Designed miniproteins, single chains. Designs and how they scored, part 107

Each design is a single chain, and the fold is of that chain. pLDDT is the mean over its residues in the fold that is shown.

## One batch from the design tools (miniprotein)

Design m3959
Fold by ESMFold2-Fast:
Structure m3959 (fold): chain A 83 residues (1-83)
Amino acid sequence: MEEAQKLLQEAYDILLSIKDEIEKLIEESKTNEEKKKFWEEMKKEAEELMAQAKAAHEAGDYVKAAELVLKAAELIKKKVEEA
């Protein structure tokens, strides 16, 4: 359980560190069609990872669920840096 908590904390810290960049991308997506497509594609990929995390959590694999949440956070960070 400690390991899962550590991974979730790392995911939270990543998302918090890029919060302003996420907000900027959301705002730009309102007026820029390319940014809107980029945001929607990133959201879809993140939602797929989060669905896998939910399935792992429901199966009792909390470490795998936390690893998938962290992977989603890292994906979002990489994508907003490419935006």
Scores: mean pLDDT 81

Design m3960
Fold by ESMFold2-Fast:
Formats: structure tokens, sequence, C-alpha cells
Structure m3960 (fold): chain A 89 residues (1-89)
């Protein structure tokens, strides 16, 4: 969960600073999303060959995906906490 939140914050920072680049996106994928070298090379090619989306639009879509994953993980954490509370009662 913490790594996904860190990835989202870094993507938001790139968009705010208008400093979005392929290399910076790939660093986020490697550091926070656990992409392998092979996955990073595939992602680089996809970003370089993308004609329909800007790098900023890619970053925005990734933020939306990460937001959905974070909301799902928060619901799982709340259910786990409720179960631990019920086991203590």
Amino acid sequence: AAKLEAAKKKLEELLKNKSTSIDKLLEIFKTYLGFSEEELEEARKALEEATDLTLEEVAQQLIRVLDGELEYLKKLEEEKKKKELEEKL
C-alpha cells in the first residue's frame, strides 16, 4: 500500500511541475511498482510509440488506476481491523 501511495504522489508531483518524461515515469515504475527490466523496456517502447496520448495523460490515467487500487486496499484494511476487533470481543 505505501509504495502505491508513494507512486501516486510522485506522479502528481511530475504533473504539477510539468516535468513528466519517459525516464521519470520508468523510475516510478521500477521503484514503486516493482517493474522488471523486461517490463521497463516494454513500457519504454509503449511510451515512445504512443501517438494518441501525451505523457501527462498517461500519468493522469496511472493516478486514476492507483487511486482505485488504494481505495480497494483501504476497504480490505478496514475489514481486517473489524475482524481483529471482533476476535478481541
Scores: mean pLDDT 74

Design m3961
Fold by ESMFold2-Fast:
Structure m3961 (fold): chain A 101 residues (1-101)
Amino acid sequence: ADELIELLRLAARAQGADEVADFLESRSVGAYIYKEDGRYVIGIAASDRPEVTREELLALLRHPQPLLPPGAVAFAIEAETEEELREVLARIRALAEEARR
C-alpha cells in the first residue's frame, strides 16, 4: 500500500499534478487495486485533506470516480484488462523514476 502511494506521488510530480502529489503525501490516504464492473481500478481514498477539495481532485483525474461517504475523497485510475493494468503500473513506476532524477 505505502509503496504504491509513493510511486503515485512521484508520478504525479513528474506530470506536474502537484495538488495530487500533495494529497498523496498527506499520509491520510490508502491505495487499493480492485475490480469494478469488469474493470480494474487503482483507487485512492482519504478522509482528511486540508488543501484540496474533492471537486478539484476529480477534475484532475480520470472518470469514472468512486463514490465515497461524506468527508472522504477518492480518485481512480482505470484499466479495462489485466494487461492494461500492468501497463498502467509500469507507467506509474517509470514516471516515479523520472521524478527521482
Scores: mean pLDDT 59

Design m3962
Fold by ESMFold2-Fast:
Structure m3962 (fold): chain A 105 residues (1-105)
Amino acid sequence: PLPETPVGMAEAAAEGNLARGASEILTATWKALLLWLSGEEEAAKEVLVSVLGREEASVYELLAEALRRLGFDPELVERIRRGDREAVAEAARLLGQRINEEINS
């Protein structure tokens, strides 16, 4: 869905792989949000690292990055970066709707 990606690494990858990566990021982010709400922060981080490849970042930074890529509101992204539980729950609800739509298809 990106006609041009001035981020360097995205341009190096095949466009087909970008579409797959975007769908995988959506699913991984939803799973990570649910794991984090369940108190499994390390498992949530591991799921996000598998898709984003940024093991040096914190789970909050990884959640913020994934949601930013998915086009979520910057305010919600910043709240999640700070570890706001309510913001994480809201993001999980929104992503859950999108995931259910894809799975039901």
Scores: mean pLDDT 70

Design m3963
Fold by ESMFold2-Fast:
Structure m3963 (fold): chain A 113 residues (1-113)
Amino acid sequence: SLEEKVKHYEKLAEEAEKNGDTEAAARFYLQAGINYLKLGDYEKAIEYFEKAIELSDDPELKARAYFLLGKAYYKLGDTEKAIEYFERAVQIFKELGDEDFAKEAENLLKEAK
């Protein structure tokens, strides 16, 4: 179940954080946030995407997390924040040369405007 997946990733993230593995913790918090987004718990999804961004130095993970923050804020009806986070995701994906993800973020940005 999605609920079991959330608990699994939360446990893995907390264990990684306790062990000082901030990049592993960031990846697990990203996965927990994705499963909360699927459950419709947008506020919890936002909390975990923000944790993933804070714990990681990986620009690809940060871009993915900003993209997902944009989706969560859009679902909450905060279109202004959704636009801000989609724009951040587009910028980083373009800097990384990830044209496919940049295009996905640009498409959602156009839908939010």
Scores: mean pLDDT 89

Design m3964
Fold by ESMFold2-Fast:
Structure m3964 (fold): chain A 75 residues (1-75)
Amino acid sequence: EEELKEANRRLGRRLADRYLDEVRSILKTITDPEEREEGLKVIKDTLDRQIEAARKHYPELAEELEKAKKEIDSI
């Protein structure tokens, strides 16, 4: 069903944007390198778990999260 796929894409994009905003916040506000690295690791680990959980039943949502992870990994 196209409507369900589109809803999953929109949800995935909204979640992805939230993760990207958290990463930008950490990079902008946290000056300590160790604290910064820990914060980024927590976000990446959470994102990886959500991608794995979504991949089987919500592939469109998982794809949007995977795009966000690629962007975060390129930082």
Scores: mean pLDDT 82

Design m3965
Fold by ESMFold2-Fast:
Structure m3965 (fold): chain A 70 residues (1-70)
Amino acid sequence: SMMRREEARRLTEEGLRLIEEGKYEEGLELIRKAMEIDREAVIEVLEENLEFIQTLPEEVREKILEIVYE
């Protein structure tokens, strides 16, 4: 569903915004929620934001990979 895809995209974008603010647990929780809705939409947003993700601490990057590719 297009609506489910857009919801998962919004949650992933909000999750990355929280991570950018240093709110790692809150941001990762939103990404987990988005994964339950539409995994492909989450991967799309993460691919669109690879430059930002590469700037994150290693532990945060590892948690994102665990959530997506578990």
Scores: mean pLDDT 88

Design m3966
Fold by ESMFold2-Fast:
Structure m3966 (fold): chain A 60 residues (1-60)
Amino acid sequence: SELDKMLEEIKKAIEEGKYEEAAKLFKEMRDKYEEKDPKGFEKAYKEASEILEKAEEKEL
């Protein structure tokens, strides 16, 4: 699905250290899918948030 593709792009951006790009993709995902696919968005949000939290911990 498009939501899954966007989630994968967010994950790759975070893994590559492109946090600004990841943030833009995250916001785009939220704006497009939060209302249209609440369940899919909730799942994607949790996955992206967990990856971002792990990346932040790496900086500490």
Scores: mean pLDDT 75

Design m3968
Fold by ESMFold2-Fast:
Structure m3968 (fold): chain A 76 residues (1-76)
Amino acid sequence: SMEEVFREAEAVAEGLRLGGKYAEEYSKTIKVSGKQLLDAAFAGGAAYANALLDPSVSREQAEEIAKETVKKELEK
């Protein structure tokens, strides 16, 4: 349905916002390139949206997964 498509699109948009937020916050304490920041933000966003495909996963849990994903990407 269109409502399902809209919810998935919203999860992707929110995921990208959170991924970008955490990438920016972590970049304050480490030296990373703009490309590394962008890659980490997208990885975090994808992790958030993917986590929410499981109806047992809360938004708070999905945000924690996104945050951990961003941190791991920036620590490479």
Scores: mean pLDDT 82

Design m3969
Fold by ESMFold2-Fast:
Structure m3969 (fold): chain A 85 residues (1-85)
Amino acid sequence: SSEARKIMERTLTEKNPTIDGFLIPEEVRELLKRLLEAKVPGSELSKLVTRIRDLVVLYRSGILSPEEYKERLEELRKEVDKLIS
């Protein structure tokens, strides 16, 4: 929804933005910013935002290694690039 988009856009204006209390890595913040600016359909936006949120939580909680995090982030980045091209 437009409400969910506005909430995320507002979150990303913070100096130290968080998802579920976890600090958003700068590279994830840049990916979210690009995704929000691209005006993709709300259903696709919602799915990608959920996956990005889950990735941040899994990484910051120590469930994913730094290597696993980087691999999953690269896959998400490629999916975002396909939607905005």
Scores: mean pLDDT 80

Design m3970
Fold by ESMFold2-Fast:
Structure m3970 (fold): chain A 73 residues (1-73)
Amino acid sequence: SELLEELRELLRELGEALRRLVADPEDEEARRRVEELVARLVELMKQLSPEEQEEVLRRLAEVARETAALLAA
């Protein structure tokens, strides 16, 4: 599925942008990129089946957990 592949790529880019933002929380360009990627992710998720949405949400949870691990204990 092209849509699922595009979402996987967006999640990869989101992870990169979040790591950059963790390294420099005042990086306005990284913050803006996170906002843009999240907005696009939400738009594309509306086109997914429930099963595909679950897969994307699991991957998003992984990205969130990795980011939280860098910021929290």
Scores: mean pLDDT 81

Design m3971
Fold by ESMFold2-Fast:
Formats: structure tokens, sequence, C-alpha cells
Structure m3971 (fold): chain A 96 residues (1-96)
């Protein structure tokens, strides 16, 4: 539940940003997910980038939520690492 809420908050923030900055944020998240072995979740983030490039933020949000659902199936330790990363990133973005 916390993970889905964080991805929904991230989606809302990304929709208010310029597309170049939004894509940069999604790229950073992809790199983090690939490092953690979350390959399927990372593929959903790549699809979110394609949606952002088309101005389709609703489809981007859907892919972010699918990535969140995949993370929820992982170990509690990995879920905590994702939560900590997202909280830090969201706080950084709110200062822009």
Amino acid sequence: EEIVKLFEELADILAKMDPVTAIKVLRELIDFFEEKGLTEAAEHLRKAIQAVLKGDYETAREHLIEAARIVETQSPELQKEVIDFLKKKIEELKKL
C-alpha cells in the first residue's frame, strides 16, 4: 500500500514537470531497479517514459502503478529500499 501511494505521488509530480526532467527522474528509477534485479518493474518504467514522450501521463501513471505492484511481491528488505529511494526522490523533486 505505501509503495503504491508513493508511485501515485510520483506520477502526480511528474505530470507537473517538463518532460525532459520527468524522463530523467524515470531513468534514475530504472537504473535503481536494474541494480536491484527488478527487471520487469524497470520495463514498466521504460513504458512510462514512452507515454511521457507522447504527453500521455495517464498511461505513464498506469505503468508506474504496475511497477509498484511488482515491488510489493518482493522481500520486505527490497520493498524498504524502494520506499526509502522514492521518499528521498519525492522530497528532492518538491524543492524544485
Scores: mean pLDDT 87

Design m3972
Fold by ESMFold2-Fast:
Structure m3972 (fold): chain A 83 residues (1-83)
Amino acid sequence: SLAEEARKLIEEAIELAEKAIELAKQGKFDEARKYIDEAERLLKKAMELFKQADLSQQETAELIGLILRAIGLIYEARLLLEK
């Protein structure tokens, strides 16, 4: 389903953003930036699927929660690169 595809993409974006944070902590800023860019790409694709999906109230709330988590982690990773 579109909801399952969106969830998988968001979960992958979260993993990439967490990896970017770890790379940034190691001083590997160029590699961290690549992971952030890929996380953002996957999140944008997931949001496109989210807009097209016929979702229940429960599925909508759950996916929004995951999207917000992904956005937060991407933002945290970016802040580490700008210090």
Scores: mean pLDDT 87

Design m3973
Fold by ESMFold2-Fast:
Structure m3973 (fold): chain A 72 residues (1-72)
Amino acid sequence: SEKQKIINKMIGLILRAIGYLIDYELTGDKKKAEEAREDLKEARELAEKNKDETMLKVVEKVEERLKELEKE
């Protein structure tokens, strides 16, 4: 179903963002932080458009972790 495709896309974006966030934490490569932010932005837009409160909360937790890591 189209709904399942959207859910799978959101999950994929979130998992990829987490991967970039881990890479950023290990390497300090700011490009990885930017890549994570782009994926999180797309996942947020999909969650908001589809009123998926559960996915939105997951995105917000990953966004918060990224913000913590970017405070130098």
Scores: mean pLDDT 88

Design m3974
Fold by ESMFold2-Fast:
Structure m3974 (fold): chain A 70 residues (1-70)
Amino acid sequence: MVKISGGAAPLDEIPPERRERVERLTRAGVEAAIEAIKEGDKEGLPNEEVNRRAAEAAREAIERVREELR
């Protein structure tokens, strides 16, 4: 069996009903960040600029999904 020790993720501390919502928000953020990284790489942007855009895209995606879940 796989055991989680020492690395208690925030999701492990959240009740199951809230965990599903947090998982959806996290998933949206990660997917948006990945897409922003791919687009930045295609444009030939520096890694620092790509990382900044990825963080902003993730935040916007999370806020958008949060509003849809209202």
Scores: mean pLDDT 73

Design m3975
Fold by ESMFold2-Fast:
Structure m3975 (fold): chain A 88 residues (1-88)
Amino acid sequence: MEKFEIELEIGVIEVAAATLRVVLDHLPLSEEDKEKVRKLIDEAIENINKARQALENGDYETAREYVEKARKLLDEAMKLIDEALKKQ
């Protein structure tokens, strides 16, 4: 169950990050704000890739840590988008 739970969390974050990256190109944000969001998304993807590697190695503790890091980075990206849109 724990492995399946981590696999689901990884999949959800991966899809969310990919979707946000595509959506970002169509948002009416400054290029500076878009670059800041892209960096957060790219860092989240990097952490999720590390989570997948840890999970494949049976290191569930490390996998969970990387999932949490990726989640926080996506949350920061979404907050930055919300804040930038409110300035318009």
Scores: mean pLDDT 85

Design m3976
Fold by ESMFold2-Fast:
Structure m3976 (fold): chain A 64 residues (1-64)
Amino acid sequence: MEERRASVEELTKLAKEALEEGDKETARTYAESLLRLGEGAKARGDEETAEEAFEKAKEILEEV
């Protein structure tokens, strides 16, 4: 289950790097991947990972 959290952190880092480069389209793509990861975690009953993924995705989408 820790693998999913590592993925959330990695996608968040990549999205922030894309935003720093001015690549809002790439950042949005990573945010969408975070939303998909969160939905998968929620379906498996991993509410903590799901909430974290959704929070990070929302933060990124507010910056694009």
Scores: mean pLDDT 79

Design m3977
Fold by ESMFold2-Fast:
Structure m3977 (fold): chain A 62 residues (1-62)
Amino acid sequence: GPISEEEAKRMAEGVRQAALEAGASEEAAKHAQDTVLEAGRRGESADEAGLAGAGAYTRATS
């Protein structure tokens, strides 16, 4: 089911930290965080939001 607004915020923060640990820039990490928050606003599942966020920063760290 769709993630809650609170869950989306926690997941977005986690994705931002994961991006920085993976060597992404602060801008790329922010973009990944924003991607998760947008997925949450669209009513996507936790798995979908997490994959979208991971995809955002893995493209930036290539």
Scores: mean pLDDT 78

Design m3978
Fold by ESMFold2-Fast:
Structure m3978 (fold): chain A 99 residues (1-99)
Amino acid sequence: NKEELIKLLEELEKTAEELVKAGEANDLSRIIGLSLRLIGLLFDIKKIAPEDLKDEIEKLEKIVQDLVSAVLAQDIAKAKALLKELKKLIKEIKEKLKK
């Protein structure tokens, strides 16, 4: 479970980075596909995440939702700031999983 959760968090981060790049390119087809992939990854993360991480996973879900909204609104500056917050939260979750 722990190794699988780390892998899903790393895929979430990578997919979010690609979403911001797609937003910069104004590539609507890629934005849609990557947004759907982020939703799927969140679903998988929520299914395997331990109860102790409930608050962190709720924050993760909110940041992803806000990131998708920013990209769709073409607010790339906000999307980049949200990506930075997402990466920070993923790092914090990974550190908690090592304890």
Scores: mean pLDDT 88

Design m3979
Fold by ESMFold2-Fast:
Structure m3979 (fold): chain A 97 residues (1-97)
Amino acid sequence: MEAEELKKKGEEAYKKGDYETAAKYYKKAAELAPGTKLGFRAAVNAALAAVKAGDLELAEEALRLAHENLNTLNNEEQLELMPYLMKAAVEIRIAKR
């Protein structure tokens, strides 16, 4: 699927240390997979990559996408995935100091 391909491109950019490019690919993957665990994970990865890139505006936007995606999942999935959202939120808060 296109979202999975974009997530893979984000992973490749991240491994090369191109965190800005990684964040953009991950964000696009999240936008193409709304209401899914894949979309949630891509949004969280986008936020974390954006933090490493120093792009706090992109990080906040990706965190918003992750939160919106999480809210569309069932209660069991929300319980499973909420710690990942919290980690991204904390990383952004630390980076803003």
Scores: mean pLDDT 86

Design m3980
Fold by ESMFold2-Fast:
Structure m3980 (fold): chain A 57 residues (1-57)
Amino acid sequence: KKTITVAVNLASLTPAALKQLQDIADAHPDVTILLTNGSTSADAAIAAITAALAAIA
């Protein structure tokens, strides 16, 4: 199993960002995505998750 941990400002998560994260999780059922509270924007966190997934493909 692969785990991707990303710090994100949880208050910056919009419904659109949450939907995008859910779609990514559904597309990668073999990967666990963990979000921790941090200072990174939702857009930057999603970009980091996407890059990490591409790197482990």
Scores: mean pLDDT 78

Design m3981
Fold by ESMFold2-Fast:
Structure m3981 (fold): chain A 78 residues (1-78)
Amino acid sequence: MLKEKIDEAKELAEKLLDPSISEEERKELEKRLKELVEELKEEMDKLLESDEESQKKARELHEYLTKEQHERYQRELA
């Protein structure tokens, strides 16, 4: 379900902020997070092609993805 993928992506992002994880674990978590973000983009595209309720969910997903991109951009600039 869409919400489950968003929640998983958030959990992975939080784990990446833990300095106690190994570099190998960090790489695996980053890879999984990238895969989830691409899956979420695909789900958004599907929702944009469907009914009004699905379009509302697509807007919520778009807002989440935009926030994630802003957070990554800020992290790169810091």
Scores: mean pLDDT 71

Design m3982
Fold by ESMFold2-Fast:
Structure m3982 (fold): chain A 68 residues (1-68)
Amino acid sequence: SLEEEAKRTLENALAHLRAHPDDTVAMLIAGKELKELGYEELGEKVYEAGRAGRSDEAIALLEEALAK
């Protein structure tokens, strides 16, 4: 389902960013993928964190979304 695809995108992005916190491109890709899956607000926030180079913010956003 789209919800399962979004969860997988979040889990993969979180695991990657914990291992490679300087990979801002991964944050931009995750944000775009989430928007395409219909999670526009979350996707935009993750994308903006990527544009700002704020992996700490991206990780926090991904963790909060997965804890829902």
Scores: mean pLDDT 81

Design m3983
Fold by ESMFold2-Fast:
Structure m3983 (fold): chain A 60 residues (1-60)
Amino acid sequence: SAEEVRRRSREAIGQGAEEGKKTYDELKKAGVKPSSIEMMRILAEKMGEAYDAERARLAA
């Protein structure tokens, strides 16, 4: 249903945000400190990837 698709899309975006945080933490451990803009770009990229993956899964 459309409601289920919306719910899963929101969950995927949230999961992408968590993956973005993990990426940021890994960069910090490696001694790399990205700028605020770069961090926002990484978060947006991971959220988009998670959203696209969930849409593809639901379409299959």
Scores: mean pLDDT 71

Design m3984
Fold by ESMFold2-Fast:
Structure m3984 (fold): chain A 72 residues (1-72)
Amino acid sequence: DVERDLLNAEIAARIVAASLPALAEMYGDPQFARDAEQARRDLEEIEKLRADYEAGKLTPEQVRAILEERRA
């Protein structure tokens, strides 16, 4: 179910992108700041993947392949 896989990836990316900036400020650890930047980029990539899929630019098979590569 590619739509569910996309939804799950988007939700996970949004949670991480929302929480890491607060942790970076709270603990002052530069690793949290770097992780926050990466999480924002990951969210943008997932949002673009969804947009391209909804626009018919990607097949379900292509979306699954991209999501699988991102998990590796």
Scores: mean pLDDT 81

Design m3985
Fold by ESMFold2-Fast:
Structure m3985 (fold): chain A 70 residues (1-70)
Amino acid sequence: MEAAREKIVEAAKERGKKYLEKLKKAVEEGKADISLEEAEEKLEKELRELEEAYKAGEIDASAELAPFSE
């Protein structure tokens, strides 16, 4: 059921986009402990790892972007 895995990847990408938007405001307000650049690099790495897991047919506990989830 590859369509379900694809939805997980897309949901993770959307979550990451919302996180970055929220982080931009937090950085502007001086409330963020991480820079926008660092967050973008970390998000890109995690999304790449998630896509590789999806392509390999293996999606486990790491299916979500843990550092960007609540």
Scores: mean pLDDT 65

Design m3986
Fold by ESMFold2-Fast:
Structure m3986 (fold): chain A 60 residues (1-60)
Amino acid sequence: SFEEELKKYIEEGDKRIKELEEKIELYKKKGTPEDLEKAEHLEVLKEIYEKKKKELEKKL
């Protein structure tokens, strides 16, 4: 069903967000300028996934 497909997409989104959170924390822990820039880029990508998740949840 459409609801089941939406739940699947939300679940995949949660997985992606969690992976990004783990990578962000890892780069922040390393603390070099290069790693901090990578963390910043990943935070932007995380915001994109969070926005998409919110839009999908609204459709349920």
Scores: mean pLDDT 84

Design m3987
Fold by ESMFold2-Fast:
Structure m3987 (fold): chain A 84 residues (1-84)
Amino acid sequence: NEALKKKREEAERLFLQGVQALNEGKFEEALELFKEAKRLAEEAKDLKLQAQAYYGLGLAYYAMGKDEEAKEYFEEAEKLEKEA
């Protein structure tokens, strides 16, 4: 499915941009990029890419001092990774 392939490619690109934003200390930008990557990965039904996006969200929330939200995203990432 070409549409699903394009969504995976866009999600991967957004995930990498989120990682770059996180490394630059742009935590709010990283959060938005990871949220969009998560949405596209879910639409593409790509469990591995979903897990990566959830880990990214966890890292961004953790960097922002939001430990409870970070924990929830890390737990979902682990669950998705196990199913992939």
Scores: mean pLDDT 87

Design m3988
Fold by ESMFold2-Fast:
Structure m3988 (fold): chain A 65 residues (1-65)
Amino acid sequence: SVDEEIENLRKKAEIYRENAQAAERMAEGLKPDPELAKVTRDAAERYRQLAENYEKMAEELEKSK
């Protein structure tokens, strides 16, 4: 079902958004190590981009119905 695929893509987007927020919180705790904090913030940005991509895929499928 296309509706099930859309729901699954939105769930993936939500998971990656949660991962991005978790990584941002982790980076805040790593302030004494600016290099590690930067790597962790970069990971958060990648998770954010993945979430946006999955949301876009879900919206494109919704429009194709």
Scores: mean pLDDT 85

Design m3989
Fold by ESMFold2-Fast:
Structure m3989 (fold): chain A 61 residues (1-61)
Amino acid sequence: MSREELDREVRRTLALMELAIAKLAYKRGMPLEEVKAWLDRIAQRFPEVREEAERLKSELE
């Protein structure tokens, strides 16, 4: 595996973990608008998980 592939997999893993934390925060009572804004920020920082972030936003509505 190249260094670029490792860095890509690490970034994707971190992004997916943050999506999971955002979903857990919503279940624990975080307002929907704050969670949606958080998911948008994750997608901006990690374009590779934008589709997952958008799907999660739709699921929370």
Scores: mean pLDDT 80

Design m3990
Fold by ESMFold2-Fast:
Structure m3990 (fold): chain A 79 residues (1-79)
Amino acid sequence: MKEKALEALNIATDALVREGRFDLARETFEKGMKLIEEGKYYEAVEYALDALRSLPDSPFTREAIERVEKLLEEVKKEE
């Protein structure tokens, strides 16, 4: 499940960078990577999703949120 957590983190950080939230993107990546290194894949995806939900509503942000929510469900199933 490391690959799915990394994918979720990349989706979130890419979206944050695209929206000009560079400091939040860096913080999200650093915190998410630390959680992944600790084997906390579910928490890493949750953290990425929370960061995405802080962005203004747009079709782009909604698509990114939907992709990360799907990854969260997949990580939760494998625990």
Scores: mean pLDDT 84

Design m3991
Fold by ESMFold2-Fast:
Structure m3991 (fold): chain A 65 residues (1-65)
Amino acid sequence: SRAAEAEEIFGDSIGDGKIGEKAREALMLANNLPEEEAKKIETLKDLEELEKKLIEEEEKKRELE
């Protein structure tokens, strides 16, 4: 199943420090990421940084001073 394959890709990413194509597709759908942002996600660290950026941007918008 695709879900099982995605989990295997995430497992491989932990070992190799990279994210597979199916994992990126799932992330694009979950976060409504544009294709350019998805292409920047090559490693697990890139994913973590992107998620932090999205969260920080939303928080800043809500602060509005």
Scores: mean pLDDT 58

Design m3992
Fold by ESMFold2-Fast:
Structure m3992 (fold): chain A 92 residues (1-92)
Amino acid sequence: FAEAWNNLGNVLTDLNRLDEAVEAYKQAIKLKPDFAEAWNNLGNALTDLNRLDEAVEAYKQAIKLKPDFAEAWSNLKDALEALNRLDEAKKV
């Protein structure tokens, strides 16, 4: 069940086992690619790991699947702002 993998990812996030949480969310997405919540949760775990480019792509997928996903929109904006702050030297 995709939901069981998503729930495992949530438990692993609570335990601060973020790399394992990422793998659990990826398994949820493999079983159910239209699982917008799992894409958003993947983005959150990637953000906590400071993997911001990957987090942006995960949030974009969540929004594509559920355009009214307010949390995913807020998280995407925050991740993009963090990327601009970290990558100011490469800003065109």
Scores: mean pLDDT 85

Design m3993
Fold by ESMFold2-Fast:
Structure m3993 (fold): chain A 75 residues (1-75)
Amino acid sequence: MTLTIRTGSSDDPQKVADEAIKLAKEKGIKRIVVLIEPEGGGVGERLKSEQTYDLLLKKKADGTLPKDVEIERGV
């Protein structure tokens, strides 16, 4: 199962990342796609989305996110 996430310009990337990790653990998600350049997104959305992606990579590296979960960039 794939989870696709979007981070808005007003969203907290840490909270978005934490929610994605919770859903991945609870629902057995094996792939997370972070929308970095979603259609209609501005510079703020892109910056926040990059921060969410970086946080997920760090949480996978430290074991907070299961190692069998793949993290990908999307558009």
Scores: mean pLDDT 79

Design m3994
Fold by ESMFold2-Fast:
Structure m3994 (fold): chain A 56 residues (1-56)
Amino acid sequence: KEKEELAKKKTEEAIKHLKEGDEQKAKDVLQELVDETSSELALEGIQKVNEEVEKS
C-alpha cells in the first residue's frame, strides 16, 4: 500500500516536470520510482507519464 502511494506520487511529479519541460527532474523522479517500488508499479507509472505527455 505505501509503495503504491509512493508510485502514484512519483508518477505525478514526473508528469508535472515533463509538462514544465524539466526532463532531467522527470527522469530523476522516474529513477526513484524504479528504485523504491516494484518493476510492475514502475512500469505502470512510466506508461501513465507517456500517456499524459502524448495527450497534452
Scores: mean pLDDT 75

